Designed miniproteins, single chains, continued (5). Designs and how they scored, part 90

Each design is a single chain, and the fold is of that chain. pLDDT is the mean over its residues in the fold that is shown.

## One batch from the design tools (miniprotein)

Design m19319
Fold by ESMFold2-Fast:
Structure m19319 (fold): chain A 99 residues (1-99)
Amino acid sequence: APSQEQIDLEVGVALIQIIVTLGIKDAERGDYESAAIAFERAAKVAEQLAEQTTDPEAREHLRKAVDYLKKASEYAREGNGEEAIKFAKEALDHLSRAA
C-alpha cells in the first residue's frame, strides 16, 4: 500500500495540475489576470510540496515546475498568452514526473 506521504504527493500534484490547466484555459480566452493568479497559486502550492517531499527526484521536478509557473505568470501579466501557455505546459510535464 502507498504511504501517506506518497498519497499526499500524488493528491498535491493532481491539484496543482488542475489549477495550471484552469490557468491555461484563462490565458487561451485572453483572461491574463486570472491566468497569472492561477499560475502564482500553483507555484506556491508546488513550492510547499517540494519542501515536504523526501524524494529528491520528485523535489527537483516540483522545483522546476515552480520556476516554469513563475515564468508563465510573468508572461501572462505582460499579456503574452502564447509564452505563458508554453511555460505552463512545461510545468505540467515536470509535475507529471514528480508523482
Scores: mean pLDDT 90

Design m19320
Fold by ESMFold2-Fast:
Structure m19320 (fold): chain A 55 residues (1-55)
Amino acid sequence: MSELERLRARAAAVFSPEEYALVSRLLDTAARETDPELRDFLLAQVRAHVDEAEA
């Protein structure tokens, strides 16, 4: 499973439907991003939000 797919699963488990909609948009943006540095930055932002919600 890709990091993006794992982040989607984690986000769905911890966020409300409204919060997940916002996070899902960030993940969709990262999936379409061709710049690896910007993609990694977007994934890091989502990971930080998920880590905070899991704490």
Scores: mean pLDDT 80

Design m19321
Fold by ESMFold2-Fast:
Structure m19321 (fold): chain A 64 residues (1-64)
Amino acid sequence: MDELRKELLDKLEKEIEEAIKAGDMERLEQLRKQLEAMLEYAKIENDEETIERTTKMLKKLEPY
């Protein structure tokens, strides 16, 4: 995974945590869709690290 992608994923993790704490369901839905798109792209590129990170974040969003 390149540095820019790592920074983007780190930012997304923080945004997810903030949205969960705020109870911002609309933001959580937007983040879920963004993560799903990133996961599909990562699968095409066989980027295992991005696949693992996006899958873990999506798992955190399942209850919402």
Scores: mean pLDDT 80

Design m19322
Fold by ESMFold2-Fast:
Structure m19322 (fold): chain A 66 residues (1-66)
Amino acid sequence: MKPKANLEEIGKLLNEFFKKKFGVSITPAAALTFAALVQRDPEKYLSIIEKYDPETAKKIKEILEK
């Protein structure tokens, strides 16, 4: 099984999100940690992301629904 593939994809989107909205580039390890948090509690974290970038939140939600 490839559960890490979805986390890596979400992590990349989160890294781009932080860079685009906050001007901060996070490490790959931090990106995977945040991706795991989003997967664990998607409604909480997606609502936060959607307030800053609804397009990124939608993409992450689509990955989680796979």
Scores: mean pLDDT 76

Design m19323
Fold by ESMFold2-Fast:
Structure m19323 (fold): chain A 100 residues (1-100)
Amino acid sequence: TEELEKKLKELEKKYKELAKKANETGKEEYKKEAIKTLLRGLRVKLKLNPEYLPKVKEKLKEIYKLSDEEIEKLINGPEEEQEKLEEEIAERVIEEEKKR
């Protein structure tokens, strides 16, 4: 549990740094890594506090337009599927922003 709390704090710091770099440089690489880091942080947060699951699901559907199946895989799926889905979500978000 303490290890998960430390991991969450590390991921939150990494997300803030990547988001700042993305804003300062405009580079898609930083934005993509920020999204992946955010998703990993949410997964760790839910392992620590499962009661946040309904709220997190609502936000993931609203912001990233994820299906219930995608959210289930992201939270409880095998590590390889989680990493692949994180990549797919990040790419989808970047592509959607290019249309603006």
Scores: mean pLDDT 80

Design m19324
Fold by ESMFold2-Fast:
Structure m19324 (fold): chain A 70 residues (1-70)
Amino acid sequence: MKPKITEEEKKKIIEILNSYKDQSKFPALLDRVIEDIEKGDYERAAVDLAFLLATDPVGPKISVDLSKIK
């Protein structure tokens, strides 16, 4: 079952991810996370995001910014 996420939270998550695109070592993976969120595939988005946060140098910064959304 898809987690309940508001349109405001979704917009903020995508905005945060896009803000790191120029700083990302893996912009294609970041694009995949955004695409998964836009499609409402939150299970795939969670997996791809976890991989991004673990492997990309901007991962810790993204994690902090996402924690501000709830």
Scores: mean pLDDT 77

Design m19325
Fold by ESMFold2-Fast:
Structure m19325 (fold): chain A 82 residues (1-82)
Amino acid sequence: MEELDILVALAEIVYGIDLANKSLTPEQAARMRELVDKANAAAQAGDREALISYLEEMAKVAREAGDTESARILENILEKAR
């Protein structure tokens, strides 16, 4: 439970740094924020499968934005959550 919460927080912190570097459009940034909120809610509920799903969607948004570094970091977090 708490380990998954830490993984979500880590993903949010790491990706938040990249968001500050302006690699995303406003629409992509809004989508990412929505996914972070959903991932946090899933972690708080202990819903591992939903958490993994939202982290996968975050990685896809990062890839669509051409943010290969954030996508790689999110994929690494996903491997630990799986």
Scores: mean pLDDT 68

Design m19326
Fold by ESMFold2-Fast:
Structure m19326 (fold): chain A 72 residues (1-72)
Amino acid sequence: SELGFRLLEEPLARLEELVANREPEKREEARRAAEEALRVLDLLVRTTPVPEEVYEARRRRIEELLRRVLEE
């Protein structure tokens, strides 16, 4: 649903912004943003039918961003 995808857009956009800035002070904030994005995605999978390809692509993107936060 449109609302469901919108709920994921904000956490994901925030995560991408925090990762792009690479500020040490913002690493914890970026980690929490990644956790929030994953939580929202997990809820969407359970409550809203999402095509497997879309789910996998978005999860992969969030996990890649989280990996960058944890490594940097």
Scores: mean pLDDT 72

Design m19327
Fold by ESMFold2-Fast:
Structure m19327 (fold): chain A 74 residues (1-74)
Amino acid sequence: SLRETLEEILELARELNKPENWIRALENMLTFDFSNPGLLQTLIDLLRYLYETEKDPRLRELLQRAIELAEELL
């Protein structure tokens, strides 16, 4: 599920010692109502931004998965 994938991203981000602002962004995403199309679109835009700037292949794989799952909910 999208929530489970976001939780996996958050766990891996903590293991990789990502900056506090990165961790906080993911924590905020987990509070979003995924049934709200506007919030879901905001989530997708944020995940795409993180994907484009990310160099870690494991994080990129999870971010891509989260984007695909979020797009399926639109």
Scores: mean pLDDT 85

Design m19328
Fold by ESMFold2-Fast:
Structure m19328 (fold): chain A 63 residues (1-63)
Amino acid sequence: AALITELEEKIEELKKEQKELSEKLKSLDTPSTAELNKLIGDILKLMGEIYELELQIKKLKSK
């Protein structure tokens, strides 16, 4: 129970960071390829971390 709650809270924090980076990407007027690739890479990393935590929750619930 406690562990699942902690994982859910961590997912919410990562989703907030993902939203902030997505908004930053949308606010760029004429981004360079390097700037786009960095922001997309950072967003994909956060998505991967969220996915891993969601898998951990599913694994705990399936026991």
Scores: mean pLDDT 80

Design m19329
Fold by ESMFold2-Fast:
Structure m19329 (fold): chain A 89 residues (1-89)
Amino acid sequence: MSTAELAARLARAAAEAAAEVSEEDVKAAVRRAAEAAGLEALEVEVEREGNTITATVVLRDAAGTARGRAVVERVGDSTRVVEEEAEEL
């Protein structure tokens, strides 16, 4: 798995979890997951706007930096993934 793929995977997990878990707990969990993979989490952001939750994760490895971003939409008490992006920076 590339660093960009891991960043996108963590962003998706963060956006889904943020529907039920506090933003602080989600950010802490993402940082722990990055550390367990031997990576540094430079940025972990979660934004809520109406029924939409967006999470952005920026990870650093030995080769550089990568960004993952995921957008989920809340439908009743469930979430649906609308967008997922992975980018080497």
Scores: mean pLDDT 81

Design m19330
Fold by ESMFold2-Fast:
Structure m19330 (fold): chain A 64 residues (1-64)
Amino acid sequence: AREEAIRLLQEKLGLSRERAERVVDGAEHLLRTLGRDVAVQYLVRETGASREVAEEVVELLERA
């Protein structure tokens, strides 16, 4: 799940592994503390991903 989220960000947005890991760590923390919608908004703002891609990343993290 976490590794799949990292790969998705690298392949769809061209992020380095280091940046993708930092973004995933931030999204996981927000998902656990503030919930799904905040994690999705964070991903869109930090990476420029579409809402659809951000929601896919959060779904992968929810299953971890």
Scores: mean pLDDT 83

Design m19331
Fold by ESMFold2-Fast:
Structure m19331 (fold): chain A 68 residues (1-68)
Amino acid sequence: PVLTPEELAELEELLAALDAHRDDPARVAEIRERIRALLTRVLGPWVGELPPEVQEGLARALLARHRP
């Protein structure tokens, strides 16, 4: 899977926001839903069936793979 520069920036911001707001369950849920939506657009609907922790790990792996 290939991320556009815009998708890569969005993913990086979402992961940073997730880490910054770990103490706010409502904010975490909102950010996780945005990560799920982005991953579903890029990788397909099968990603929506994965646990949130696995989706987060996959997001971090995609970010690491596309770093310069």
Scores: mean pLDDT 79

Design m19332
Fold by ESMFold2-Fast:
Structure m19332 (fold): chain A 63 residues (1-63)
Amino acid sequence: SAILETVERYFQGELSAAEAAELLAPHLSLPRSTIRRMLEKLKEAKVPPVLAAGLLRQEDRDA
């Protein structure tokens, strides 16, 4: 999954939150600012990348 790969790269420090949000924006119906904030919160909370990717997809569905 492109979403999971991007989240993993962000969590590993290969991407900034802004870069990850830009790459994820075409795959999610969420604003880039929302994706960036969610990524930052999930990384800070030490959420596993697989679960973080699932939560991003759930927010897209619930929005």
Scores: mean pLDDT 79

Design m19333
Fold by ESMFold2-Fast:
Structure m19333 (fold): chain A 85 residues (1-85)
Amino acid sequence: SMYEKMAENILKLAEEAEKAEGFERDVYIGLLTMQMAVALNIVKRGGSKEELEILKKTAEQLLKSKDPEVRKIAEYFLKELEELS
């Protein structure tokens, strides 16, 4: 589904952010934040319970990230998703 593809992209961006340093890391963090915001806006407009669960599981996986900024973004994303359930 589109949500599974969004989840894969989010996880890949988080992984790239963990590997990167300096300005390159900032770029991946920005792309991650943007992709998560897009996913949140789409599910708010008409996502099913199953699609919401895909994004929630993705956010929970990001909470395990080595990067503290990735974890902080994931905390915000998860809170927003929880308010929709």
Scores: mean pLDDT 86

Design m19334
Fold by ESMFold2-Fast:
Order: structure tokens, then C-alpha cells, then sequence
Structure m19334 (fold): chain A 77 residues (1-77)
């Protein structure tokens, strides 16, 4: 468990994939948390911003979803 927590801090790929699994299972709140942790490690990765937008949209937070989509688009420009 402690080794997994250490890997989660330094492994944005692992955090991102854990977020995708939570999203697939309909656990959008956990997906948001995991994607936010991945984003803290890779703040310039537009894929993470877009997936956060998708998770917020599924939670009914459409305005917040639009903010994350806009940031993803900005990073790809």
C-alpha cells in the first residue's frame, strides 16, 4: 500500500489510467480526484484536462467541464 501511494505521486500514467478505470465504472468523483492528481504531476498535458472535463460533465458540472475543455484546447494551440 505505501509503495503504491509513492508510485501514484510520481507516476502520472498510472494515476491517469486509474482515473480512466473509475470513469468506466461510473465513479466520476474518484475519476476527478485521480485525474487531478495526474494533472498536478503533468499540468501541461491536454489529455488529462479533457478527461477532467468529461468527468465533471458526467457529474452534471457542465460549466466546470467547459473550463477544463477550454484549457485543453489552449494547451493544444
Amino acid sequence: MLELLKKMKGDPIGLFYQGLEAFKQGDYETAVTLFQKALAVQPDNPVIWRNLGDAYDKLGQTQKAQEYYAKADELEA
Scores: mean pLDDT 77

Design m19335
Fold by ESMFold2-Fast:
Structure m19335 (fold): chain A 71 residues (1-71)
Amino acid sequence: TKEALRLLEEAEKALEEGKYEEAIKYAEEAVKIGSKEVQASALKVLAEAYEKLGKKEEAKKAKEEADKLEK
């Protein structure tokens, strides 16, 4: 949806600005309402944001979920 793409764009912008908690918030919303392609991209943002915050287990789970969607 248009809203899911907007949330993904906000998540990517927050990630670039070092606002990792905001990036997680927007990316989680994009995963909930997005298409398979948007969900995969949003999960990659989640993985990177979690890595930046030192949440290695959450980052790993997000990467694995994104990989499943790209198959």
Scores: mean pLDDT 84

Design m19336
Fold by ESMFold2-Fast:
Structure m19336 (fold): chain A 63 residues (1-63)
Amino acid sequence: LTKVTLTAKEDLGPTTPSVLGMKKGETVEGYLLKEYEDGDLLVRVESDGQVRLVGGSKVEIKY
């Protein structure tokens, strides 16, 4: 399972049960579960253990 750090390039809405929200420049650590064909990422967020989707074009991913 690949550990990743996501950094928001722009403000992303509020965090919901299925979608990760971030403020521009915020970092979130987690585990990359899947990269979708449209560039979206499915990640398990380390802080709460929840699986959420995030727009890949709106975040910088560090492996």
Scores: mean pLDDT 81

Design m19337
Fold by ESMFold2-Fast:
Structure m19337 (fold): chain A 94 residues (1-94)
Amino acid sequence: MEEAKKYLEESIKHLEEARKALEQGNFDEAIEHIKKAIEYFLKAADLLNKPVKGVAISLLGISAIYALEQGDVETAKRDIDGALELAKEMLKEA
């Protein structure tokens, strides 16, 4: 449980940094943070035996990256916020 909590905390921090980067117009930095958040979240989901939640966060992260590549900042922000809520829910359950 402790390792999973650490990975969820890292995932949340990276998603928060991604949102901050978006607000600053630093899309490449936001994409880097989203990728790291997905990696940490998948590690946490594996440890917690919650693969479906791992897939859900990964799809939101991929959607956010695609939206940023198309210049759709509003969709990316919504996807990041959705990923943050799911990550926080898992942290509460861990």
Scores: mean pLDDT 82

Design m19338
Fold by ESMFold2-Fast:
Structure m19338 (fold): chain A 74 residues (1-74)
Amino acid sequence: MEEDDEKMLKKAEELIEQARDPTLSPFEREVLLTLAYMLVHLIEKYSTSPELKEKARELKERIDAVDAELRAQA
């Protein structure tokens, strides 16, 4: 099910990019980042692919960075 895991990671990347939209409210951005975090967390915990697990960790760090940026600028 590597293909499904890859699709989930792509969806998480899309959600992170959507969260960077300056027209969104802080609440809407938080919801998008939370959904992205849930998707990458599932891949990190349950994927059988080491490459996809590493990708999930990288995206998790990106989510944390964006969240920290939003908190600093709110």
Scores: mean pLDDT 79

Design m19339
Fold by ESMFold2-Fast:
Structure m19339 (fold): chain A 67 residues (1-67)
Amino acid sequence: MSKEEIDKEVKRAIADIYEALGRLYEKQGKFDEAASLYEKAAEIYKDVDPEHAERLRQKAEELRKKS
């Protein structure tokens, strides 16, 4: 595996963690904090999974409307 491939895998793992934290905050009704975490995940996903990034941006926007 090249350094580029390793960097992409690391980014995906970090983004997955932010998304999981966002999900936990959403479950607690902390919609603004959840939206912030989904936005962080989306910024990282844009380089490795742009479709996933777009879905998380839309999710964050929906949650901010509930806040």
Scores: mean pLDDT 82

Design m19340
Fold by ESMFold2-Fast:
Structure m19340 (fold): chain A 68 residues (1-68)
Amino acid sequence: SELDELFAQVAELIRQGRYDEAIALLEEAAARETDPEVRRQLLTAAWMIARRAGDEARARRFRALLEA
């Protein structure tokens, strides 16, 4: 599926330490997503990656979107 391909790309970017690119892909996908549950999954993944990267500002922003 398109979602499975996206998460495979994200996993490869994380393996390479390319956290900013992984977050950007998830953020773009979430912005285009009309299904609220899928959007929540994408934002949750972005939040977890931002935390792993030590990007506290972006992690807080994604967490706020998830709590809205």
Scores: mean pLDDT 87

Design m19341
Fold by ESMFold2-Fast:
Structure m19341 (fold): chain A 69 residues (1-69)
Amino acid sequence: KVKELIERYKKLVEELNKIDAEMPKLTPEEQQEALERAAKLGQELYDIYNELKTKYRSEVIKLGEEKLK
């Protein structure tokens, strides 16, 4: 299960970065939809990070050393 959380975390970060990169190319209507999606993804990212921190403390330390820096 920890591998699934780490993989989901990485996918959420990539998706958020993709939304940010595409933002200048979007219409105002699409930008609003993208911001709403980014907010939802950000909340999921926060929830996953907290679960990793509380249940898998050592994995969070590893992730910080290798991927969050």
Scores: mean pLDDT 74

Design m19342
Fold by ESMFold2-Fast:
Structure m19342 (fold): chain A 65 residues (1-65)
Amino acid sequence: MMMEKIEEMKKLGKLLEKAGLKSVEIKDETVYIYLEARTLEQETTAGMGMIAASVLGFKAEVFLE
């Protein structure tokens, strides 16, 4: 069950990267979202990623660069 959620979150992470985020990593039940730049679009996309992570049972942290 946890493995299936990790795979789904990895798929979402790739979509978020395609949407313009620098990278999305999953480690120890936490999703690390790296912004390319501190812009409204990047922060909005990261916010959507945080919500998705929370729904799947992960914590999320956002970093610049």
Scores: mean pLDDT 78

Design m19343
Fold by ESMFold2-Fast:
Structure m19343 (fold): chain A 94 residues (1-94)
Amino acid sequence: ISDGNYEEAKKKYEERIKKDPNDAEAYLNLGIVYLKEGKYDEAIKWFEKAIEIDPNNADAWAALGNVYLVKFEFEKAEEYYKKAREIDPNNPFA
């Protein structure tokens, strides 16, 4: 499986979303693929969708924090990491 072919990974998660539009984990993973490509605005959109479906998904909140961290928006990153920790105090991404 070619990890360098992000289009293949996107199709996999898009198919999961088509089968189950409430699969928050599929939206989270789709956002991570966009983040790895450096497509930060798309990554934010998919992480926000994951949170919309499952507001208690600490990994999605932490992932959103990571995007803002790489955009040098440190205050926003801290707010999202704090939210992730409020949901799961042992979250390794926070």
Scores: mean pLDDT 81

Design m19344
Fold by ESMFold2-Fast:
Structure m19344 (fold): chain A 69 residues (1-69)
Amino acid sequence: MLEELKEEAAERIRREGATLEVLKEFVGDAVLAGLRPEEIKEALRELQREFGIPEEYLEEALAGVDTIA
């Protein structure tokens, strides 16, 4: 599940660019799938390393995990 959601987010980043909206959708999908907050946060950091996502987008997405998970 986590790897599938990460690949969906990666595909979207490749097509549409690294946007905050893509990260927020990934967080929402991962929370609905029942993934642990720490797993979601680590996946977000992995996506940032792979795609060079802006730090401000990562910070907002990480804060979102703590709020909704």
Scores: mean pLDDT 80

Design m19345
Fold by ESMFold2-Fast:
Structure m19345 (fold): chain A 80 residues (1-80)
Amino acid sequence: SREDILTELMGKAMKELNKLLSTIKDPAVRNELHRQFGEVMRKVRDMVDAGSSKSDVEDTLNKEMQKVKDNVKKLQKQAS
Protein backbone atom coordinates (compact mmCIF):
# COMPACT_ATOMS: atom_id res chain seq x y z
CA SER A 1 0.00 0.00 0.00
CA ARG A 2 1.00 3.67 -0.24
CA GLU A 3 1.22 3.80 3.56
CA ASP A 4 3.58 0.76 3.58
CA ILE A 5 5.87 2.52 1.06
CA LEU A 6 5.82 5.71 3.14
CA THR A 7 6.53 3.80 6.40
CA GLU A 8 9.51 1.93 4.84
CA LEU A 9 11.03 5.06 3.26
CA MET A 10 10.48 7.17 6.40
CA GLY A 11 12.23 4.46 8.45
CA LYS A 12 15.29 4.59 6.17
CA ALA A 13 15.29 8.41 6.21
CA MET A 14 15.02 8.53 10.03
CA LYS A 15 18.12 6.30 10.32
CA GLU A 16 20.05 8.74 8.08
CA LEU A 17 18.76 11.73 10.09
CA ASN A 18 19.86 10.12 13.40
CA LYS A 19 23.34 9.37 11.98
CA LEU A 20 23.70 13.02 10.89
CA LEU A 21 22.40 14.37 14.22
CA SER A 22 24.98 12.22 16.11
CA THR A 23 27.79 14.19 14.32
CA ILE A 24 26.35 17.69 14.96
CA LYS A 25 26.83 19.58 18.25
CA ASP A 26 25.67 23.08 17.12
CA PRO A 27 21.96 23.61 18.03
CA ALA A 28 21.43 25.98 15.06
CA VAL A 29 22.79 23.38 12.59
CA ARG A 30 20.67 20.66 14.27
CA ASN A 31 17.54 22.86 13.96
CA GLU A 32 18.26 23.58 10.28
CA LEU A 33 18.79 19.83 9.62
CA HIS A 34 15.37 19.11 11.23
CA ARG A 35 13.75 21.84 9.10
CA GLN A 36 15.26 20.56 5.83
CA PHE A 37 14.40 16.95 6.75
CA GLY A 38 10.78 18.03 7.33
CA GLU A 39 10.69 19.54 3.82
CA VAL A 40 12.04 16.27 2.32
CA MET A 41 9.41 14.19 4.21
CA ARG A 42 6.63 16.51 3.02
CA LYS A 43 7.81 16.11 -0.61
CA VAL A 44 8.00 12.30 -0.25
CA ARG A 45 4.49 12.18 1.28
CA ASP A 46 3.10 14.37 -1.53
CA MET A 47 4.65 12.03 -4.14
CA VAL A 48 3.22 8.91 -2.45
CA ASP A 49 -0.23 10.57 -2.18
CA ALA A 50 -0.03 11.52 -5.90
CA GLY A 51 0.56 7.83 -6.77
CA SER A 52 4.26 7.99 -7.71
CA SER A 53 6.05 4.64 -8.01
CA LYS A 54 8.19 3.37 -5.12
CA SER A 55 11.32 3.69 -7.31
CA ASP A 56 10.53 7.34 -8.18
CA VAL A 57 9.91 8.17 -4.50
CA GLU A 58 13.16 6.38 -3.45
CA ASP A 59 15.13 8.27 -6.15
CA THR A 60 13.69 11.60 -4.97
CA LEU A 61 14.35 10.75 -1.30
CA ASN A 62 17.99 9.79 -2.08
CA LYS A 63 18.59 13.00 -4.08
CA GLU A 64 16.95 15.25 -1.46
CA MET A 65 18.79 13.52 1.44
CA GLN A 66 22.12 13.97 -0.39
CA LYS A 67 21.26 17.68 -0.78
CA VAL A 68 20.53 17.89 2.97
CA LYS A 69 23.89 16.20 3.78
CA ASP A 70 25.73 18.66 1.50
CA ASN A 71 23.94 21.65 3.09
CA VAL A 72 24.76 20.40 6.62
CA LYS A 73 28.46 20.02 5.69
CA LYS A 74 28.50 23.64 4.44
CA LEU A 75 26.83 24.88 7.66
CA GLN A 76 29.29 22.90 9.84
CA LYS A 77 32.26 24.37 7.90
CA GLN A 78 30.92 27.93 8.44
CA ALA A 79 30.21 27.28 12.17
CA SER A 80 33.73 25.91 12.84
Scores: mean pLDDT 82

Design m19346
Fold by ESMFold2-Fast:
Order: C-alpha cells, then sequence, then structure tokens
Structure m19346 (fold): chain A 79 residues (1-79)
C-alpha cells in the first residue's frame, strides 16, 4: 500500500478526468497503454491500477472512444 508510482499515475489520471482535461487524459492513457503492453509485470500491474481509476471517472469526459479504450485495455490485461 505504500507504493508511490502506481498511486501517482492513478492520481494524475483522476485529476485530469475530474478537470475535464481531455488532452492530458489522452496523454496519460497512451503512457498507461505502453505500460500495459510491457513485458514487465510490475508495469502491467501499475497500468491496471490506473485503468481501474480511469474506468470509474472516464464517463465525465463524455467521450465514448476513451471509455471503450479503457475497457479494452482492462480486458487485455486480464486475459
Amino acid sequence: MELRSPYELANELAEALRAGDVERARALLEEIERMAKSDDPEKREEARVALQVARMLVYRLRDPELEARVEALIAELEA
């Protein structure tokens, strides 16, 4: 529970989503997508944590493409 990196990324994404900052949210999701596709299981776990936060808040942007992207990335990580 005292990990910085997974909570930092998740918190930055939550702030961007709450602020309605679509450009920042997209940039953070691109970084998360790269981490999710990494061969490093620690990076995949960090991406998974951030995506769970994104799933709860992405509806605020009212962008169905971003919402679908978050769901797709979660499904890939859980496969």
Scores: mean pLDDT 75

Design m19347
Fold by ESMFold2-Fast:
Structure m19347 (fold): chain A 58 residues (1-58)
Amino acid sequence: SRMEEIRRLARELLERLRELGFSDSLARGTVMSAIETRYELTPEERAELEAFIEELLA
């Protein structure tokens, strides 16, 4: 599904940013911006992506 692809890309990008030494806050913001630029997210999709990133950072 579309959200499965988005979650996979978000996880991959987050892993790369953490490897580069990005803080959790900066990595979160960067992933959100990159995905929103590539995909026209609905408010529901944005909320789901935000929750997914928070789960990955926990």
Scores: mean pLDDT 85

Design m19348
Fold by ESMFold2-Fast:
Structure m19348 (fold): chain A 68 residues (1-68)
Amino acid sequence: SAADRAALEAEVDRLLAELRRALEQGDFHTAQRLAHEALSLLDRHQDEALRARFLAEVRGLAAETRAR
């Protein structure tokens, strides 16, 4: 349902925010764990569009970290 997808999207956004903070703190172990958690959640729901968005945002964060 739309409500279930909105809840999933909110949870993914929360994990992305925590992942960004971990990367900013140099905590790569926590960042890797959070990425794994988000991907496991997305695999369970089989939402290809949301998975693609998550991966694009993670790639953006990695590029931002490399540019420093």
Scores: mean pLDDT 81

Design m19349
Fold by ESMFold2-Fast:
Structure m19349 (fold): chain A 62 residues (1-62)
Amino acid sequence: SLEEALKHLTPEEREAVRAVADALRIIGDYTEKMLELIRQGKYEEADKLAEEANKKALETFK
């Protein structure tokens, strides 16, 4: 299970997993907004929002 796998990680690896989880949550929130823009045919706005999501996700690793 994921919980058993996490018990075998070093503290540094556990922090990395936490950062990845935070990044995925940020991407998920932005994905819903991007999909709505795509549905409206606003592809340029969706692309800009994807760039913002990437920047915010990268901040979780700092």
Scores: mean pLDDT 78

Design m19350
Fold by ESMFold2-Fast:
Structure m19350 (fold): chain A 84 residues (1-84)
Amino acid sequence: EAEKLLKEGEELFKEGKYEEALKLYEEALAILERELGPDHPKVLEAKEKLAKLYKAMGKEEEAKKLFDETIDIAVKQLKEAVLK
C-alpha cells in the first residue's frame, strides 16, 4: 500500500500536481513509520521524496528539515552497520 502511494505521488509530482503528491507522500510516510519504524530505509526514501517535493513547492525550510532528518537516519544506519 505505501509503495503504491509513493509511486502515485511521484507521478503527480512529475505532473506538477504538488498538493496532491504531498497528500500521498504524507500518507505513505505515516504508514511506513507505523509499520517499519522511523529509522527504516523505506522511511528515509519517503522523507527524501517529500523533501524534494517541498523544495519544488518553494517550501525551503520544510525541505531542509526533512533533508536533515534523512541525513540523521542514514548516519545512524551507517554507524549501526560499522559498529556491529
Scores: mean pLDDT 78

Design m19351
Fold by ESMFold2-Fast:
Structure m19351 (fold): chain A 68 residues (1-68)
Amino acid sequence: SAGLEKLEALAEETKKRVEEARKAGASEDEIFQIELEGVHRMLEAGEELNVPDEVVREIIERLAKEVF
């Protein structure tokens, strides 16, 4: 679905931003802000596109295990 594709794209963008920031020597606080922004964007997109809360949570949990 378009909603699922959007959430997957936001998860990949967040992962890339975290990895790039870590490589650049960003602080833990800076990394946390990138993570928090990414999660907020995914929650907003999930609500806007009527993606089930369970699915949104699963994508966020997967992202957290991979990069957080």
Scores: mean pLDDT 84

Design m19352
Fold by ESMFold2-Fast:
Structure m19352 (fold): chain A 69 residues (1-69)
Amino acid sequence: MELVEEGKRLLEEGKYEEAVEKYQQALARDPRNAEALRNLGEALEKLGKTTLAEAARAAALALDPDYAE
């Protein structure tokens, strides 16, 4: 099962904390998963954790610079 897809579903349902857990599980399997890092940043922003959200997005951009466009 794709943990990133599960996280996206939870994010759509407004279950931001559960979405964060799914993205963290995806990153535990693949720390270089830029999509998981970007989506983690979005979920963290929805929770008001702006500093952590910015860190996650910066990490995603470092792995995939084209993701900024």
Scores: mean pLDDT 79

Design m19353
Fold by ESMFold2-Fast:
Structure m19353 (fold): chain A 105 residues (1-105)
Amino acid sequence: SKARDLLLKGRQALLEGNYEEAVKYYEEAIKLDPNNWLAHLGLGRAYYKLGEYEKAIEWFEKAIKIDPNNIAAYRLLADAYEKLGNTQKAEEWRKKAEEIEKKSK
């Protein structure tokens, strides 16, 4: 599908350090498949790499709403809040990640 092809291109762009290109591919993938948590996580990661931490947080929160057991999204939320100097929120999201990890083992 076109959505899957865009997701793969976004991932490739992210791995190559082409973060602005990754944003565009993931945005198109979400437009075609709004419930694709991988596309939401990828878009958040691309914004994080661009230093746009507030945008990264928005997309990681959307990824968690689609897949509440996505430990990677909770850890990335904590990292983004830490970059913004919000230590309290960073600790809250790290604790949530630890709780999910304990329940998934």
Scores: mean pLDDT 88

Design m19354
Fold by ESMFold2-Fast:
Structure m19354 (fold): chain A 74 residues (1-74)
Amino acid sequence: MEIEVPEGLSPEAREALQALIDYLIKRGEIDDVEKGVEIVRRALRSMGLEDQIDAAVEAARKTLEKIREERKKK
């Protein structure tokens, strides 16, 4: 699943965010948007991308909410 890329995300942060969202979708963990956002925040911090956490969290929240709504319609 592709994400909306906000300003301030490096290629590394974008790749990590996309991989994390794909992982959450695969596990069915998308019903709890806040939990997904926390996973993204922790992963980026561990990668040394803390300056980009706020932008990545916003992108993840929007993407997870969109996926959750689409999945509930099926």
Scores: mean pLDDT 71

Design m19355
Fold by ESMFold2-Fast:
Structure m19355 (fold): chain A 95 residues (1-95)
Amino acid sequence: SAKEELEKGKEYKEKGEEYKKEGKLEEAKEHYKKAIEYYEKAIELSGGKDEEAWLNLAEAYGNLGEVLKEMGKLEEALEAYIKEGMLRLKLAVLK
């Protein structure tokens, strides 16, 4: 269900934050990518109506950008930040 996918996304995001705090940047990156996948599934299953999943997806892209920046992957970090900004703008415009 959309709710189950959203909860799995949150679990991966929390684990990603823990790995980032420990300086385990590769593990943090992989967990944020998994969080993104689960949030995208929650959005699809809800027909785009899960606002919490959209907000969490935007935040996960921001977190991914931060860890990519710390890894020195600046172009990939920029892409993640652009995706976050586009998602936040889309939510603001479609209200």
Scores: mean pLDDT 89

